Designed miniproteins, single chains, continued (4). Designs and how they scored, part 72

Each design is a single chain, and the fold is of that chain. pLDDT is the mean over its residues in the fold that is shown.

## One batch from the design tools (miniprotein)

Design m14496
Fold by ESMFold2-Fast:
Structure m14496 (fold): chain A 88 residues (1-88)
Amino acid sequence: SPIEKAIVYLTKALQALVNGDREKAIEYLKKAAELLGVDIDLTPESTREELLAAMKKLAEKIIENGSPFQKKVAEGLLLTLELLERRR
C-alpha cells in the first residue's frame, strides 16, 4: 500500500530528524510525499520548522485517506511532532 510505505518513510524521516540527520530526513520526506501525492518544497536550506510542517502535512494526508489503523498511527506521529516543536 502506498499509504503504508509513506508511514514507514515518514517515521524514518522523524527518526533522522531526532538524530540530527537533516539530509536523510529530507530524503525520506520527499519519498513519503511522492507516495501520498503531496507537493513539498524542501531544500538543504529548509529550517527545522519547515521540516516539521512538511511532516505534519504528510501525517494529515494519511489521516484523510488511510484505514482506521493508519489514521491512529498518523495521529500518534502528529503528537510526536507536537512534542518536538515544544523541545528547545
Scores: mean pLDDT 85

Design m14497
Fold by ESMFold2-Fast:
Formats: sequence, C-alpha cells, structure tokens
Structure m14497 (fold): chain A 112 residues (1-112)
Amino acid sequence: PEVEAALARFDAYLAAGHVSAGLVPIGEKDGLVELDLTIRFFDPETGRLVGEARGRAVVEKADLEALTSSHLPETLKRLKEVKIEDVRLEGATPEAQEAVRAYLEKLAKELI
C-alpha cells in the first residue's frame, strides 16, 4: 500500500501539472549534451516542495531548447539514457522512493 500510494500520488502530481523538471547542461560530446536532471514535486494546494528526484540524462543538442517548455512526459520522451539516482518524497519509505525512481526510468525508456 505504501508503494502503491506513492505511485498514485506521483501520477496525481504529474496529471495536475504540479511537477517541474530542471535541466542543467554539464557536458557535451559527439553532438549530445549531458544533463544534470532534477524533477520536483509540489503540493497543488500550498505550492510547497514535497519531493525531488535527481539523475542524469543525455539529449540531442538540437532538442535542448524544447525540453524546458514541455510537460514532464514530453520532456522525458526527448531525453536519452535517463538514469534516476536519488528520489526523496516527504513521508515516503525507502521502498516507496525506489518505486518512484524505477517508475520514472521506465516511463522515460517507454517514451523513447
């Protein structure tokens, strides 16, 4: 139930648009840009930050400008080699945090 509740909460944040992606270029090689990826989850009622996921991704240089203007699923679809390293959700167990991490990586891989 905890893992299922965390995933349902994440899906609700995603559907409501109360999720943002921060992308910071950290390197470039062979026309690909390596990105430091931060995904933040906000309480829709208060606007308070309730969770954060961090990872790495790669994007084609030509697609870089489009990433920050897209809803999270479309942003993930443009990314290649997405790896989520850390997930922190307020009140979540380590098992629930790992489930969200795996879900985000699976979502990115299925959309690419």
Scores: mean pLDDT 68

Design m14498
Fold by ESMFold2-Fast:
Structure m14498 (fold): chain A 77 residues (1-77)
Amino acid sequence: SKEELLKKIKELQKEIEELLATNDPKDPEVQKKLIELLKEITKLTLEYMKLDPRATEEQIKQFKEIAEQTLKEIEAQ
């Protein structure tokens, strides 16, 4: 459901905020964890956008293409 997706996105955002509040963002281990969290939030955001009937087809397509390219680049590392 949309509510479950929003809840998960919000929880991931809180994890990012906590990570950056307690750790150096230039630390390689912190960057690795941040990439994982960003990858998850990107996937959930794309799913959420697909469920919004007021989102234009062009906006959804554009976000999907950007998200797929970003995830591909993250996975290649």
Scores: mean pLDDT 75

Design m14499
Fold by ESMFold2-Fast:
Structure m14499 (fold): chain A 64 residues (1-64)
Amino acid sequence: NEKIEKIISLLKEGTSENIMKAVEIVKELNDEEKVELVEAVKNIEDPKVKGIAESVLSSVGIVL
C-alpha cells in the first residue's frame, strides 16, 4: 500500500515537517488501511522510529 509506505518513510526521516505530513496521510486512511499501518508499525525494528510511529497513531485515535 503506497500510503502506508509513504507514512513509514516520512516517520523514518524524523523531521517535524515530515511527521506532520505523515499525520495528515494517516487521517486519510480507511479502516482496512489503518489495520495495515498498525501491522507495519509493529514490524518497525528501530525503537526510536517505532516510538514516533506509535505516538502518531495515538494522536489520531488509533490503538495498537
Scores: mean pLDDT 81

Design m14500
Fold by ESMFold2-Fast:
Structure m14500 (fold): chain A 88 residues (1-88)
Amino acid sequence: SIQERIDELEEEVDRLEKDLKSNADTMSLEELKELFERVQKISDEAARLAEELIRKGAPRELIQRAIFVEAKATLLGMRLHVIIKEKE
């Protein structure tokens, strides 16, 4: 279901953020770039799901959850971009 997919995306973003926080010092530039691409894909998928939910007239709370996941992924992506740029 769309609800289960939103839950999966949220859990994935939270895991990626935790992994970055714990392992940033040991991550290669290539690994950081791969994380950045993954986070961008999560953000894009969450945005697409939010649009689909709006189109279908889904409950506001569910739409807001999808938007929140998109926002979290976008912010994590911005943080990753800064880290990558500083290591280049």
Scores: mean pLDDT 87

Design m14501
Fold by ESMFold2-Fast:
Formats: structure tokens, C-alpha cells, sequence
Structure m14501 (fold): chain A 73 residues (1-73)
């Protein structure tokens, strides 16, 4: 179970980095939608994650929220 959760988190981290690397080449609405989907996936992962992964999940959620706020400004 733990290994699958770590793999899921790594996949979300990779998706986040890829989306941000492409933010200048994508429509703003698509980037915002992708980041919001990422937050939703992280919230679902957070419900089942062990304590060791919670700080990492929360850090990523806050990073995505900051990017959304910047894009909406």
C-alpha cells in the first residue's frame, strides 16, 4: 500500500512539474484546470496517506494553490 501511495505522489509531482514547464505554451485556463485537478488528486491521496507523506502532500498542494493564485491575478 505505502509503495503505491508513494508512486501516486511521485506521479502527481511529475505531472505538476511538466505542467508548469509548459505553462507559457498552454492556454491559461488549461493550466489552471490542470493545477486544480492536481489539488483534487492530492486531497484524495491525503485521505489515505500515512503521516510520513502528509507534509509532502501539503507542500505540493500549497505550491499548486500559489501557482493558481498567480495565474488568476
Amino acid sequence: MLEHLEEALRALEADYEELLARRSDLPREDVIAGLRRGIGELEQLEKVAPESLLPRIEELKERLRREIAELEA
Scores: mean pLDDT 80

Design m14502
Fold by ESMFold2-Fast:
Structure m14502 (fold): chain A 82 residues (1-82)
Amino acid sequence: MAREERIRELVEEAAERAIPYAKKAAEALEKGDEKALEENGEKVQRIVEEMRERLREELGASEEEVNRAAQEVIARVAEAVE
């Protein structure tokens, strides 16, 4: 057992790393801090992209698998911010 479990691990790791930045972005949006919103949003995007690259490199993941994993990270991040 490797592929499905490893994808789940990478999704969980990426979400955990991205959530703090997403929360800071939400706070920046509420405060009207455009620069902090952009900077923290960029951090979230970079973390998601890094996960996509690792899925392709470690597992030879298909584009469909990579996109599904990215959607799961984004969903978890959005839920944690709200």
Scores: mean pLDDT 83

Design m14503
Fold by ESMFold2-Fast:
Structure m14503 (fold): chain A 87 residues (1-87)
Amino acid sequence: SKMEELLENFKKMLDIAVENKMGVEQIVQWFQEFLKAVEEKLSPEEAIELLDKIRELILSDPRLSEEQKKALTELIEEAKKKIEQKA
């Protein structure tokens, strides 16, 4: 499914970001582009479900700093608000 493809793309990009020691600014830029793809390709219900799964993956990943976790989860909350307003 498109949701499964996007989830796998997220996991792969997160691994690349960690491997390359991407700073907060760089990971935020990539994640904003990813969130745009989620909004464009999925229904509102599927997008919210995927974003909830991604939030849990981010929060449970010991490789990410607290600053990275905060920045990424704040972007997820803004994306969810935007999706809910359009639904």
Scores: mean pLDDT 85

Design m14504
Fold by ESMFold2-Fast:
Structure m14504 (fold): chain A 100 residues (1-100)
Amino acid sequence: MAEAARYVVDVLDEAAAKHPDGFLSLEEAEEYLRRLGKELGIPQSEVDKVIEQLKKLNPDGRVSIPDFSAALNALLAAWAKQQGDEATYERFTRSVNNAL
């Protein structure tokens, strides 16, 4: 998680620096998301879902930095779940069920 979180922060800083108007193209956002997905070994289907949601939210092809940040975090969450400490996920699910 630490390296992946740092990667997300670095990508967001780079995007913000390149785009002082606060928007990147959908094509550029897709490139960053696919690069992160490949780096983290996320299944293409999960990356595609995030990209399709981003496209629906931004039909004009302009992605705001906050929307891009949300997409990166969604991909990171999907990665964490799938790298998933099946043990940690199971433990968490049982803990929540026990807490009622």
Scores: mean pLDDT 70

Design m14505
Fold by ESMFold2-Fast:
Structure m14505 (fold): chain A 93 residues (1-93)
Amino acid sequence: PYRYMSDEDLEKLLEKLREQGHEDAVKEFEKKVEEIEKMELEELKEKLREFYRELGVSDEDIDSILESMSEEELLEMLKAFAFNEALAKVAEE
């Protein structure tokens, strides 16, 4: 679901998390997003390859997926991974 989340939906969800007292997790996610938005195309691809490998996706499938994605799609995917990390921190705290 995160992969296809609109900016509006994401903003609403982050606002709800702030209201629920998870301000630190939201701030950590925002910092990650800022870093991701500064990344060059090559860095975006490298970071996504690492995440997909950790999920058990084959290198051949990863390359096929990444080559088919636009820069915007790569950016959104990496933001989705950062969002999952933030939610995991919320669940642990």
Scores: mean pLDDT 77

Design m14506
Fold by ESMFold2-Fast:
Structure m14506 (fold): chain A 84 residues (1-84)
Amino acid sequence: NEIESLLNTIANSSPESEEAAKQLVKLIDEGKEDEIVAALQKLPKEKAQKVVSNLLSINDEEIQNKVRLFLLKHQDEIEPLLQE
């Protein structure tokens, strides 16, 4: 799954993470939000937390704004993954 590969890249804080985040934002814009939520839910909790943390740590205002809106829209599904 392309989405799962992007999430794994973002979680690993690799040099490719910023480009992977931009591709993820493109998928959000294309309306594939439910598929991204499902992919996050399939990840180990610790990896899902790293994905969200790393996305919000990227120094790109567009990525940060779109990620924040995505998290707000899907809070019921995603917030349980972000708990300790």
Scores: mean pLDDT 79

Design m14507
Fold by ESMFold2-Fast:
Structure m14507 (fold): chain A 120 residues (1-120)
Amino acid sequence: MELQREIEELVERAEEALRNGDLETAIEHLAEALRLARQTRISKELAERIVRLVEELVERMDEAQLERFARAVAEALGIPQAELDAMAELVGLREAILAVVKAHVNIAAGERRGTLQPAF
């Protein structure tokens, strides 16, 4: 199966789970979509859908759910959790999760800005 198609299917399942109030299932499908997005190019539309989904998820989460989501995102994107934790100290956990996801999916969509390095 083409990876973009698999990612689209996972995003649709995550969106459905979120509409049903099933945050755990939404996180699982979204984490898998993010892991696959590291390995392929995606459309700009799909990248925008992923960002909107993450924005909606973080708005609905309490602190414990955000910590769990941050772990899932860090693992899916292959970044050290300490790096995400350091960013959260500066901008808050919700903004840190969103910033990291936006950076990675925009790269996957071909939105290039000096090839984002983990240090920035």
Scores: mean pLDDT 80

Design m14508
Fold by ESMFold2-Fast:
Structure m14508 (fold): chain A 92 residues (1-92)
Amino acid sequence: DPVVERALREVIEALESAKERLKKETDPYKRGLILTQLAMYVLAVMQEVEIETGEVPEELRKAHELVLKAMKVSDTEEQIKLLEEAIEVLRR
């Protein structure tokens, strides 16, 4: 499905970009903003896919849940690991 394939690619790119931003950001508050913006973006993509296809792929739901988990942790390395797990879920 071209709509799903494009959505998965765009979310992977957003996750990779957020991961690189987290590595460089020393302010915990700003890291929280990065993750909040990422979570809102993934939710928007999920809503667009649901409107166009009638359902949300389980991989997108799991990726969103992992981003929400990253928002609840304070350790940068743990935040990055959760984003890497989300990327792996979306690649399969």
Scores: mean pLDDT 89

Design m14509
Fold by ESMFold2-Fast:
Structure m14509 (fold): chain A 70 residues (1-70)
Amino acid sequence: SMEAIKEGFRELAEAALRLGEEALAEGKVTPVTVSVTILGAGAAKLAGDEELYERLREVARRGEEALAAK
């Protein structure tokens, strides 16, 4: 169902958020980390989870800054 697909997108977004936050905390941000958090933000938006979307956008922004500082 569409509801199950939306829940799948939310789970993907939550996994992306965990990955991005962990990478930022450990100083292990890579281009893949940034790409995954950007895709995760898209998944959050498709799930209709605006709060999760904003959290992922912020993590992606911080990841881009961390990557640029290398």
Scores: mean pLDDT 87

Design m14510
Fold by ESMFold2-Fast:
Structure m14510 (fold): chain A 79 residues (1-79)
Amino acid sequence: SMEEELGREGQEKVDELQANVDRAAKAGSAEELRRVADEAISQMDEIGKRSSVEGAKEMKRAADLAGRARQQARALEAA
């Protein structure tokens, strides 16, 4: 269904964001981590426009990514 297709695309986007967080953290770039956190929040807004069980799971993952990226950025800025 169209909802399943949108769910798959959203999950793939969250997977990309997770990989971007990991790369930015490895590179030690607080600026890039903040940028990826903002992208994760934008993805949450897109997920929030569709009410679905899969969307709720995807939104939680995007929120966790945004939180982790911001914490890591703060840690790098404090070093």
Scores: mean pLDDT 74

Design m14511
Fold by ESMFold2-Fast:
Structure m14511 (fold): chain A 91 residues (1-91)
Amino acid sequence: MEALLESVEEVKELLRRAIELLKEAIEKGKLTQEELSRILGLLLAAYATSEDERLKEAARLLLEAAKAIEEGDYEKARELIEEAEELLESV
């Protein structure tokens, strides 16, 4: 139980950090390769560590948000981030 709770909180922290970096990229109007690599690392770690399907789906949505930012679709990126945040709050 303790290890499972620690794992969930660790995954949530990784996803929250990815969300912060994605929001910062939208505010700046750019996503650097360094920022993208950091975001991808956080999302891969969250996906690999998570046993909760909602947290895995949140990681997938945030990956799609990163792609939307690279394509210049900031509106889609914001919507995907909001959906991911809703999933995080549901866990």
Scores: mean pLDDT 81

Design m14512
Fold by ESMFold2-Fast:
Structure m14512 (fold): chain A 61 residues (1-61)
Amino acid sequence: RVAELVEYVRTSPAIPEGFRDALVRLVRAHRPSRAQLEALGAAIKSGDPEAIAAAVAAVRA
């Protein structure tokens, strides 16, 4: 559910603090799966711009 994914983004230590609001907006707009959101969190944490771009594209369809 979208509400569960929003809570994950707001509370998970895997999500960097500076990205929480942007990811909440992505979840509300595009309704990604939890697996896509976990992959995006991992990509952001890695600092790899290509991985981040690919994960964002997957969330945005």
Scores: mean pLDDT 73

Design m14513
Fold by ESMFold2-Fast:
Structure m14513 (fold): chain A 81 residues (1-81)
Amino acid sequence: SSLEQIHQQAVELLAEFSRRVKELEEEARRNPSLAQEMLERIEELRRETLKRLEEIGAPAGWIAFVEEQMERVIEEVRRRL
């Protein structure tokens, strides 16, 4: 794959992660007893996203950037729940 194709896939993976995290946070807000389960699912989603970035051959610097963005999203969700 070209670097442009890998970049497009990386952007799409980060966007998918963000959308799914918002859905999980909304579930936790509707049922606070599920907050811990939703946070665990978000952590699994982060690991899955990083694995997929590695599988598509994303450069280490891009993986590090996406990991930092995902960590920031997760920390913000933890503060809100």
Scores: mean pLDDT 85

Design m14514
Fold by ESMFold2-Fast:
Structure m14514 (fold): chain A 88 residues (1-88)
Amino acid sequence: MSKEQKIALRATAVSIYLVGLTVEGKMSEEDAKKLAKLVLEAADAAIAGNLEEAVELLDKAIAYAEEQGAKEAAEAIRAFKKEVEELM
């Protein structure tokens, strides 16, 4: 897989995981939508070669997840941030 395809696939996996957290009652649907949007926007920025923008969007997502007490979401997004930084 290309780096771009790998980033897109991982962003999709994180988004599915966030939906899973809402089903488990660990996060609201509104918070999941906001976090998924930031993760997907970060993936688009990374694929476009804008790593700095991607990292800023992911840091924003992590901060929001922590503010909402969504620990599992924050950890998943941190793991994705590390993967984006390692691939780019």
Scores: mean pLDDT 86

Design m14515
Fold by ESMFold2-Fast:
Structure m14515 (fold): chain A 71 residues (1-71)
Amino acid sequence: SVEDIAEEILRRAEKFPNSFTQATMVVEELRRLEKEYGREYAIEVGEIILEKTSDPIVQAAVRFEIEQLRE
């Protein structure tokens, strides 16, 4: 499910050493999902990630990427 994918991305991201590298990994995964499954799917996953993460740097990067995907 979309929620399972979002949780898996966040689980993988937490293995990275800092918030900036975690944010980069999450954004790269959203871009991969856009190419494979389309823009709307990537946006849905990104919105779930925003709900689940407490890291403000990850939140800022994901919110920015969602806005870019909507344009």
Scores: mean pLDDT 89

Design m14516
Fold by ESMFold2-Fast:
Structure m14516 (fold): chain A 76 residues (1-76)
Amino acid sequence: MEVKATALISADSEEKLKEAIETLKNDPRVKKVEVEKLSKTEALVTVTADSVNDLLLALRKVNEIPGVEIKSLKIE
């Protein structure tokens, strides 16, 4: 069963935001990433994976990037 999460990602710089998004896109646990860029340092991302655990592990990897913060998270 596929699950989706919508997360607001905030970064200290445009470069860090790009790093966060590419980290999600390249994560083997992530099937699909939809990105709505809100500013140079903020984006709303919708992530699709096979399980809630895969979603949480992928998002944790992004949150481990210095200067990147996940401000909100909604899982369906």
Scores: mean pLDDT 83

Design m14517
Fold by ESMFold2-Fast:
Structure m14517 (fold): chain A 58 residues (1-58)
Amino acid sequence: MEHVAQEALDAARQAVANKETSERDLEALRNGALASMRARGADDVGQAVAEALKALEE
């Protein structure tokens, strides 16, 4: 489960670094991360991933 969150955070950080992502791309990343967490049952890690993706959306 931590690996899933780490991959999502790395993807989010890289999207910010590239500055090529749109709000829709960030929303897709968030939805993907939430779906993955739901499938794998990552309760604690899910909050951190959701918060990081939300910060990128803003």
Scores: mean pLDDT 62

Design m14518
Fold by ESMFold2-Fast:
Structure m14518 (fold): chain A 67 residues (1-67)
Amino acid sequence: KDELRKKIKEKLEELVEKLKEAGVSAEELKEFSDEAIQLVIDEYTEKKKSFEEIKEKLEKMLEEKLK
């Protein structure tokens, strides 16, 4: 339970740092963070998805923001 929360938090922090390094605006960073948090809530609480599935979806969101 606690391990899953730590892994998700670490992955979110990693993705936000990558966007900051890529020069994404503060407004876009906030939008990404809000979307990522909502995705984690939906996938974990509603759909009972594994960490690996949540991770893959978060990485896809990052790819879309970098276009």
Scores: mean pLDDT 74

Design m14519
Fold by ESMFold2-Fast:
Structure m14519 (fold): chain A 85 residues (1-85)
Amino acid sequence: SLEERKKIAKIVGETLKKVLELATDPETIAAVQDIQLDVSKAIADNLSPKELIDIAIEGFDRLKEVADEEVRKILEEGKRKIEEV
């Protein structure tokens, strides 16, 4: 539904905002920008809530590979919140 898509977009935005508040390395910042682009494109293409969740989770998992422990915790919380939608 439109409301579910809005919830997913909000959770992704809030999660990535928290990551950017802590991120100082260009690699992590670039990875966040890639996720923002992927999610924005998926929303513009009117993908389903399930497809948006899959794209967001894939992006968070990729970002976790370059992230420190504190950022990784933020991403895990974001994944949990998205999965509850």
Scores: mean pLDDT 84

Design m14520
Fold by ESMFold2-Fast:
Structure m14520 (fold): chain A 74 residues (1-74)
Amino acid sequence: MVERARELIERLKEKGILDDKQAEHALQILRESEGDILYLVSSLHSDGYLDGELFARIVLGLAAGRPLEEILAE
């Protein structure tokens, strides 16, 4: 589960949604939450890095068991 959350952070960085420093901050949130991907996503939304539409897409996609590649597709 921690590996999937780390993959999410890396994909968000690849898409330019997070810069290098924001990705470091996201990894810190992940460590503090003991790998809770939903807490990570909620924290990134609260910080303004994820808009409401992208946030909803990620949460619903994770709940549906969709791969991150499909969730983050346009």
Scores: mean pLDDT 80

Design m14521
Fold by ESMFold2-Fast:
Structure m14521 (fold): chain A 98 residues (1-98)
Amino acid sequence: RLEKLKEWLDEWAKAHLLYLQGKNEEALEVMSEELKEAFQLSIEGRHQESLDLLEKIVRPLVEALNPEELKELAEHGQQILEELKPEVEKLKEEREKK
C-alpha cells in the first residue's frame, strides 16, 4: 500500500517532467492506469477535476496507512519535490523558448 503510493508519486513526478519537455504522449505512457485519467485532466488545465479524481483513488489507500507510514509517504513526497525543483526550473526555461 505504502509502496504503491510511493510508486505513484514517482510516476507522477516523471510524467510531469516529460510534460514540461512537450512529451505529452510519453508522460501518459509512464503513468499507471489508475492515474492516467487524472494526469490527462491536469495537462488539459482541469486541475480541480484532476485533484478530485486523485483524492477518490488514493484516499482508501492513505486511510489504510498507519501514522509511521503516513510520515514516510510525506517525506518521500517532499524528497521528490526537492529533487524535481532544479529540473523543473531548467525545463521551464527550455519550454519558454516555445
Scores: mean pLDDT 74

Design m14522
Fold by ESMFold2-Fast:
Structure m14522 (fold): chain A 55 residues (1-55)
Amino acid sequence: MVLKAGDIYTVDSEEAELTFENGIKRKFKKGDKVIVSDVMNHVLKTEKETVYGLK
């Protein structure tokens, strides 16, 4: 993926689920806003103050 730290991604799928390196699964709904981080494999979710970054 061509994403930079701080890029904001809005989920367009009715449901999206990501499995992280530690085995934790997170569900995202259409309209969820997430920020991509260059730090590790986690997704940054601004609205819930949850931090995750994607590969």
Scores: mean pLDDT 51

Design m14523
Fold by ESMFold2-Fast:
Structure m14523 (fold): chain A 87 residues (1-87)
Amino acid sequence: MAELERIVEEGAEAYMELFEKYGDPSASEEEREQLREAFRELARDTALGRESGLMRPTTPEEFEIEERVRRAGEEARRRARERAEAA
């Protein structure tokens, strides 16, 4: 579902923005790419309603991103289930 992939990418970008704002500015391009991939996995787990083993939110900004991604993913999954049940 293109909507789910968009939610995942938007979540990963939000986490990367927090890292760029508050994280280590000396991190390498390779380290930034690894973080982006980890944030995609985190956002995907959150959007699917799974508990992620990759990271637990610890700051208010991280909790806000997690809640936003989870809510968007829950809504997308509810629409998909409703469509499947109606078929």
Scores: mean pLDDT 73

Design m14524
Fold by ESMFold2-Fast:
Structure m14524 (fold): chain A 75 residues (1-75)
Amino acid sequence: MRVAVFKIEGLKSEADARKVEAAAIAVGAESAEVDLEKKTATVTYDPAKTDVATIKAAIESLGFKATLLEDRPAE
């Protein structure tokens, strides 16, 4: 498992946060958590099932901009 942290531009509400989380899960992420205060998404994924580029594209398809800040092994 890996954890990717994205900066998300365009987050305005809890509904936007849920859309970002749902988009990451829909493309094969195991979990996604959005921090509205920090405007970040923390996505846990299996690199055999999905990747950072796929997750980023899914989020950006909703009209947000996702910038990768960190990609690390999950504990």
Scores: mean pLDDT 85

Design m14525
Fold by ESMFold2-Fast:
Formats: structure tokens, sequence, C-alpha cells
Structure m14525 (fold): chain A 61 residues (1-61)
């Protein structure tokens, strides 16, 4: 969701480890999208899903 992306960006400004993980996540989504020939809409959807999972995992720590 947009809220999850905004939260991830805010945390990345504060925490270098979160920033590194967020950038790695973005790179992995971009690589998967390229490899599979995903549309822009599908790539955005995948990125939002992965960011949501990332935030949920951080909230458990």
Amino acid sequence: SDEAIDKAIELAHTDPEVRKRFLQLAAEVAEEARARGLSDAETIRLFKEKVQEFIEELEKE
C-alpha cells in the first residue's frame, strides 16, 4: 500500500540497515519484473506487496 511505502521511506531515512534492505528489495523486484516481462502495473503491485511484507517483518522485531 502507499502507506507502507511512505513508512519504509521514513524508516530508511532514520536507519541505515532499513535503507539497505529497502534498496535491496527494490532491486529484487526490478530484476524479477525484467526477467518475467511484467507490465508497469504488475511491477508496482509486486513492489507494494513486498514492501507491505517488509514493514510487517520489521514491526515484529
Scores: mean pLDDT 81

Design m14526
Fold by ESMFold2-Fast:
Structure m14526 (fold): chain A 60 residues (1-60)
Amino acid sequence: SDEQLAALRRMLREGKSAEEIALRLIMLGATPLQADRVIELLRAGKSEEEILAELRQLLS
């Protein structure tokens, strides 16, 4: 989960697409449902802080 959160933060700052971020998270052990939720938050324009908080809750 720390690897997933670190990867998400890095990819957000690099301007990676929601689809690229979702695929990376799945490769790091996230479920398709968790990845889909991250895509939804990114497309809704949620902040990095909000996305990280939601993902932390989903991974815990």
Scores: mean pLDDT 78

Design m14527
Fold by ESMFold2-Fast:
Structure m14527 (fold): chain A 75 residues (1-75)
Amino acid sequence: MDELVRKIMEEIQKKANEVAEKAEKEGKSAKEIAELVKKEIERLLAEYIEKYPELAEELKKEVEEFLKLIEERVK
C-alpha cells in the first residue's frame, strides 16, 4: 500500500470512529450510526480523491472494503 494511502485511510477511520462515538452518545440506533458513518466516509473519500486524483483507484478499493465491514456489523 502507498504510504500516503495508508495515512489517508487512518484519518478516514479516525473520523468515522469520532462520528460513530458522537452519534452513540446522542442515542442513535445502530442503523442510524452506520448511515452517518457511511456518509462521512464517502464525503472524505470524495475530498481526498479531489486532492490526490492519482490515488483515486486505491482509495476507492480501500474505502469499499471498510464500508463492507461497517455494513456487516449493522446486519
Scores: mean pLDDT 80

Design m14528
Fold by ESMFold2-Fast:
Structure m14528 (fold): chain A 82 residues (1-82)
Amino acid sequence: MEATLVTIFAEGDKEEALRIAEAVPGVEHVAVWGFPEKNLVLITLVTRDEETGRRAAEELTAALEARGMPVLSVRISPLFVP
């Protein structure tokens, strides 16, 4: 099994995005970058495998949109660790 990186761009607040992302089950690591001047956030999740990553991406997208934070893009890719 290869660790999976999920990257989501959404509109909204960094602190709210972090709170939502931390509630998603199966996520090993969370990082959120805020761009307040543009009302944008970049969320990165690390999951243990691709299946968990796909589920986490779906759950996070649904949670963000339900809270009025439109999702602009979702990317799922293998994470290569050094």
Scores: mean pLDDT 82

Design m14529
Fold by ESMFold2-Fast:
Structure m14529 (fold): chain A 102 residues (1-102)
Amino acid sequence: SMEELELALNVLEGVRAAVDEVLASEDPEERLALLRAMIQVIEDVLAHLTDPELRAAFEAILEGLRRALELLERGDFEAADEELRALRARLDALIAELRARI
């Protein structure tokens, strides 16, 4: 629905901004807290999405966030930042695609 598309865009824009905050932060505890908050937001939205394409896109974003969290929890900061930069590129592409549908 158009309402689901608008919700998805608003959430993805917020996650995109939060990824930039994680990449800009030098505080490992702040980075972990931001990443856990993003995961919770995506999980909560997924519980309410009915569109299969939007669900698949959000599931892929969730997988990327969980992978980045695992790396960050292990102290693999450089690998975590690479995953977050890759996720940022995927978010930018997805946001552009969804905006073109409005």
Scores: mean pLDDT 89

Design m14530
Fold by ESMFold2-Fast:
Structure m14530 (fold): chain A 58 residues (1-58)
Amino acid sequence: SELEEIAREELMRLAKERLGLEVPEEASLHDVGTAVVALPGGEEVVREALRRAILRAE
């Protein structure tokens, strides 16, 4: 659960910074992931967000 919450936070940050995608704060990790993957380069953003989340959660 902690990893999922951290992953959501990192994904929302990267989506805004790299893709210009703003998502409501209440959006689930699934909702954010689905929106991100629909965009060009989104899969790389998801992978980077998960990598950062794992490092933060340890």
Scores: mean pLDDT 81

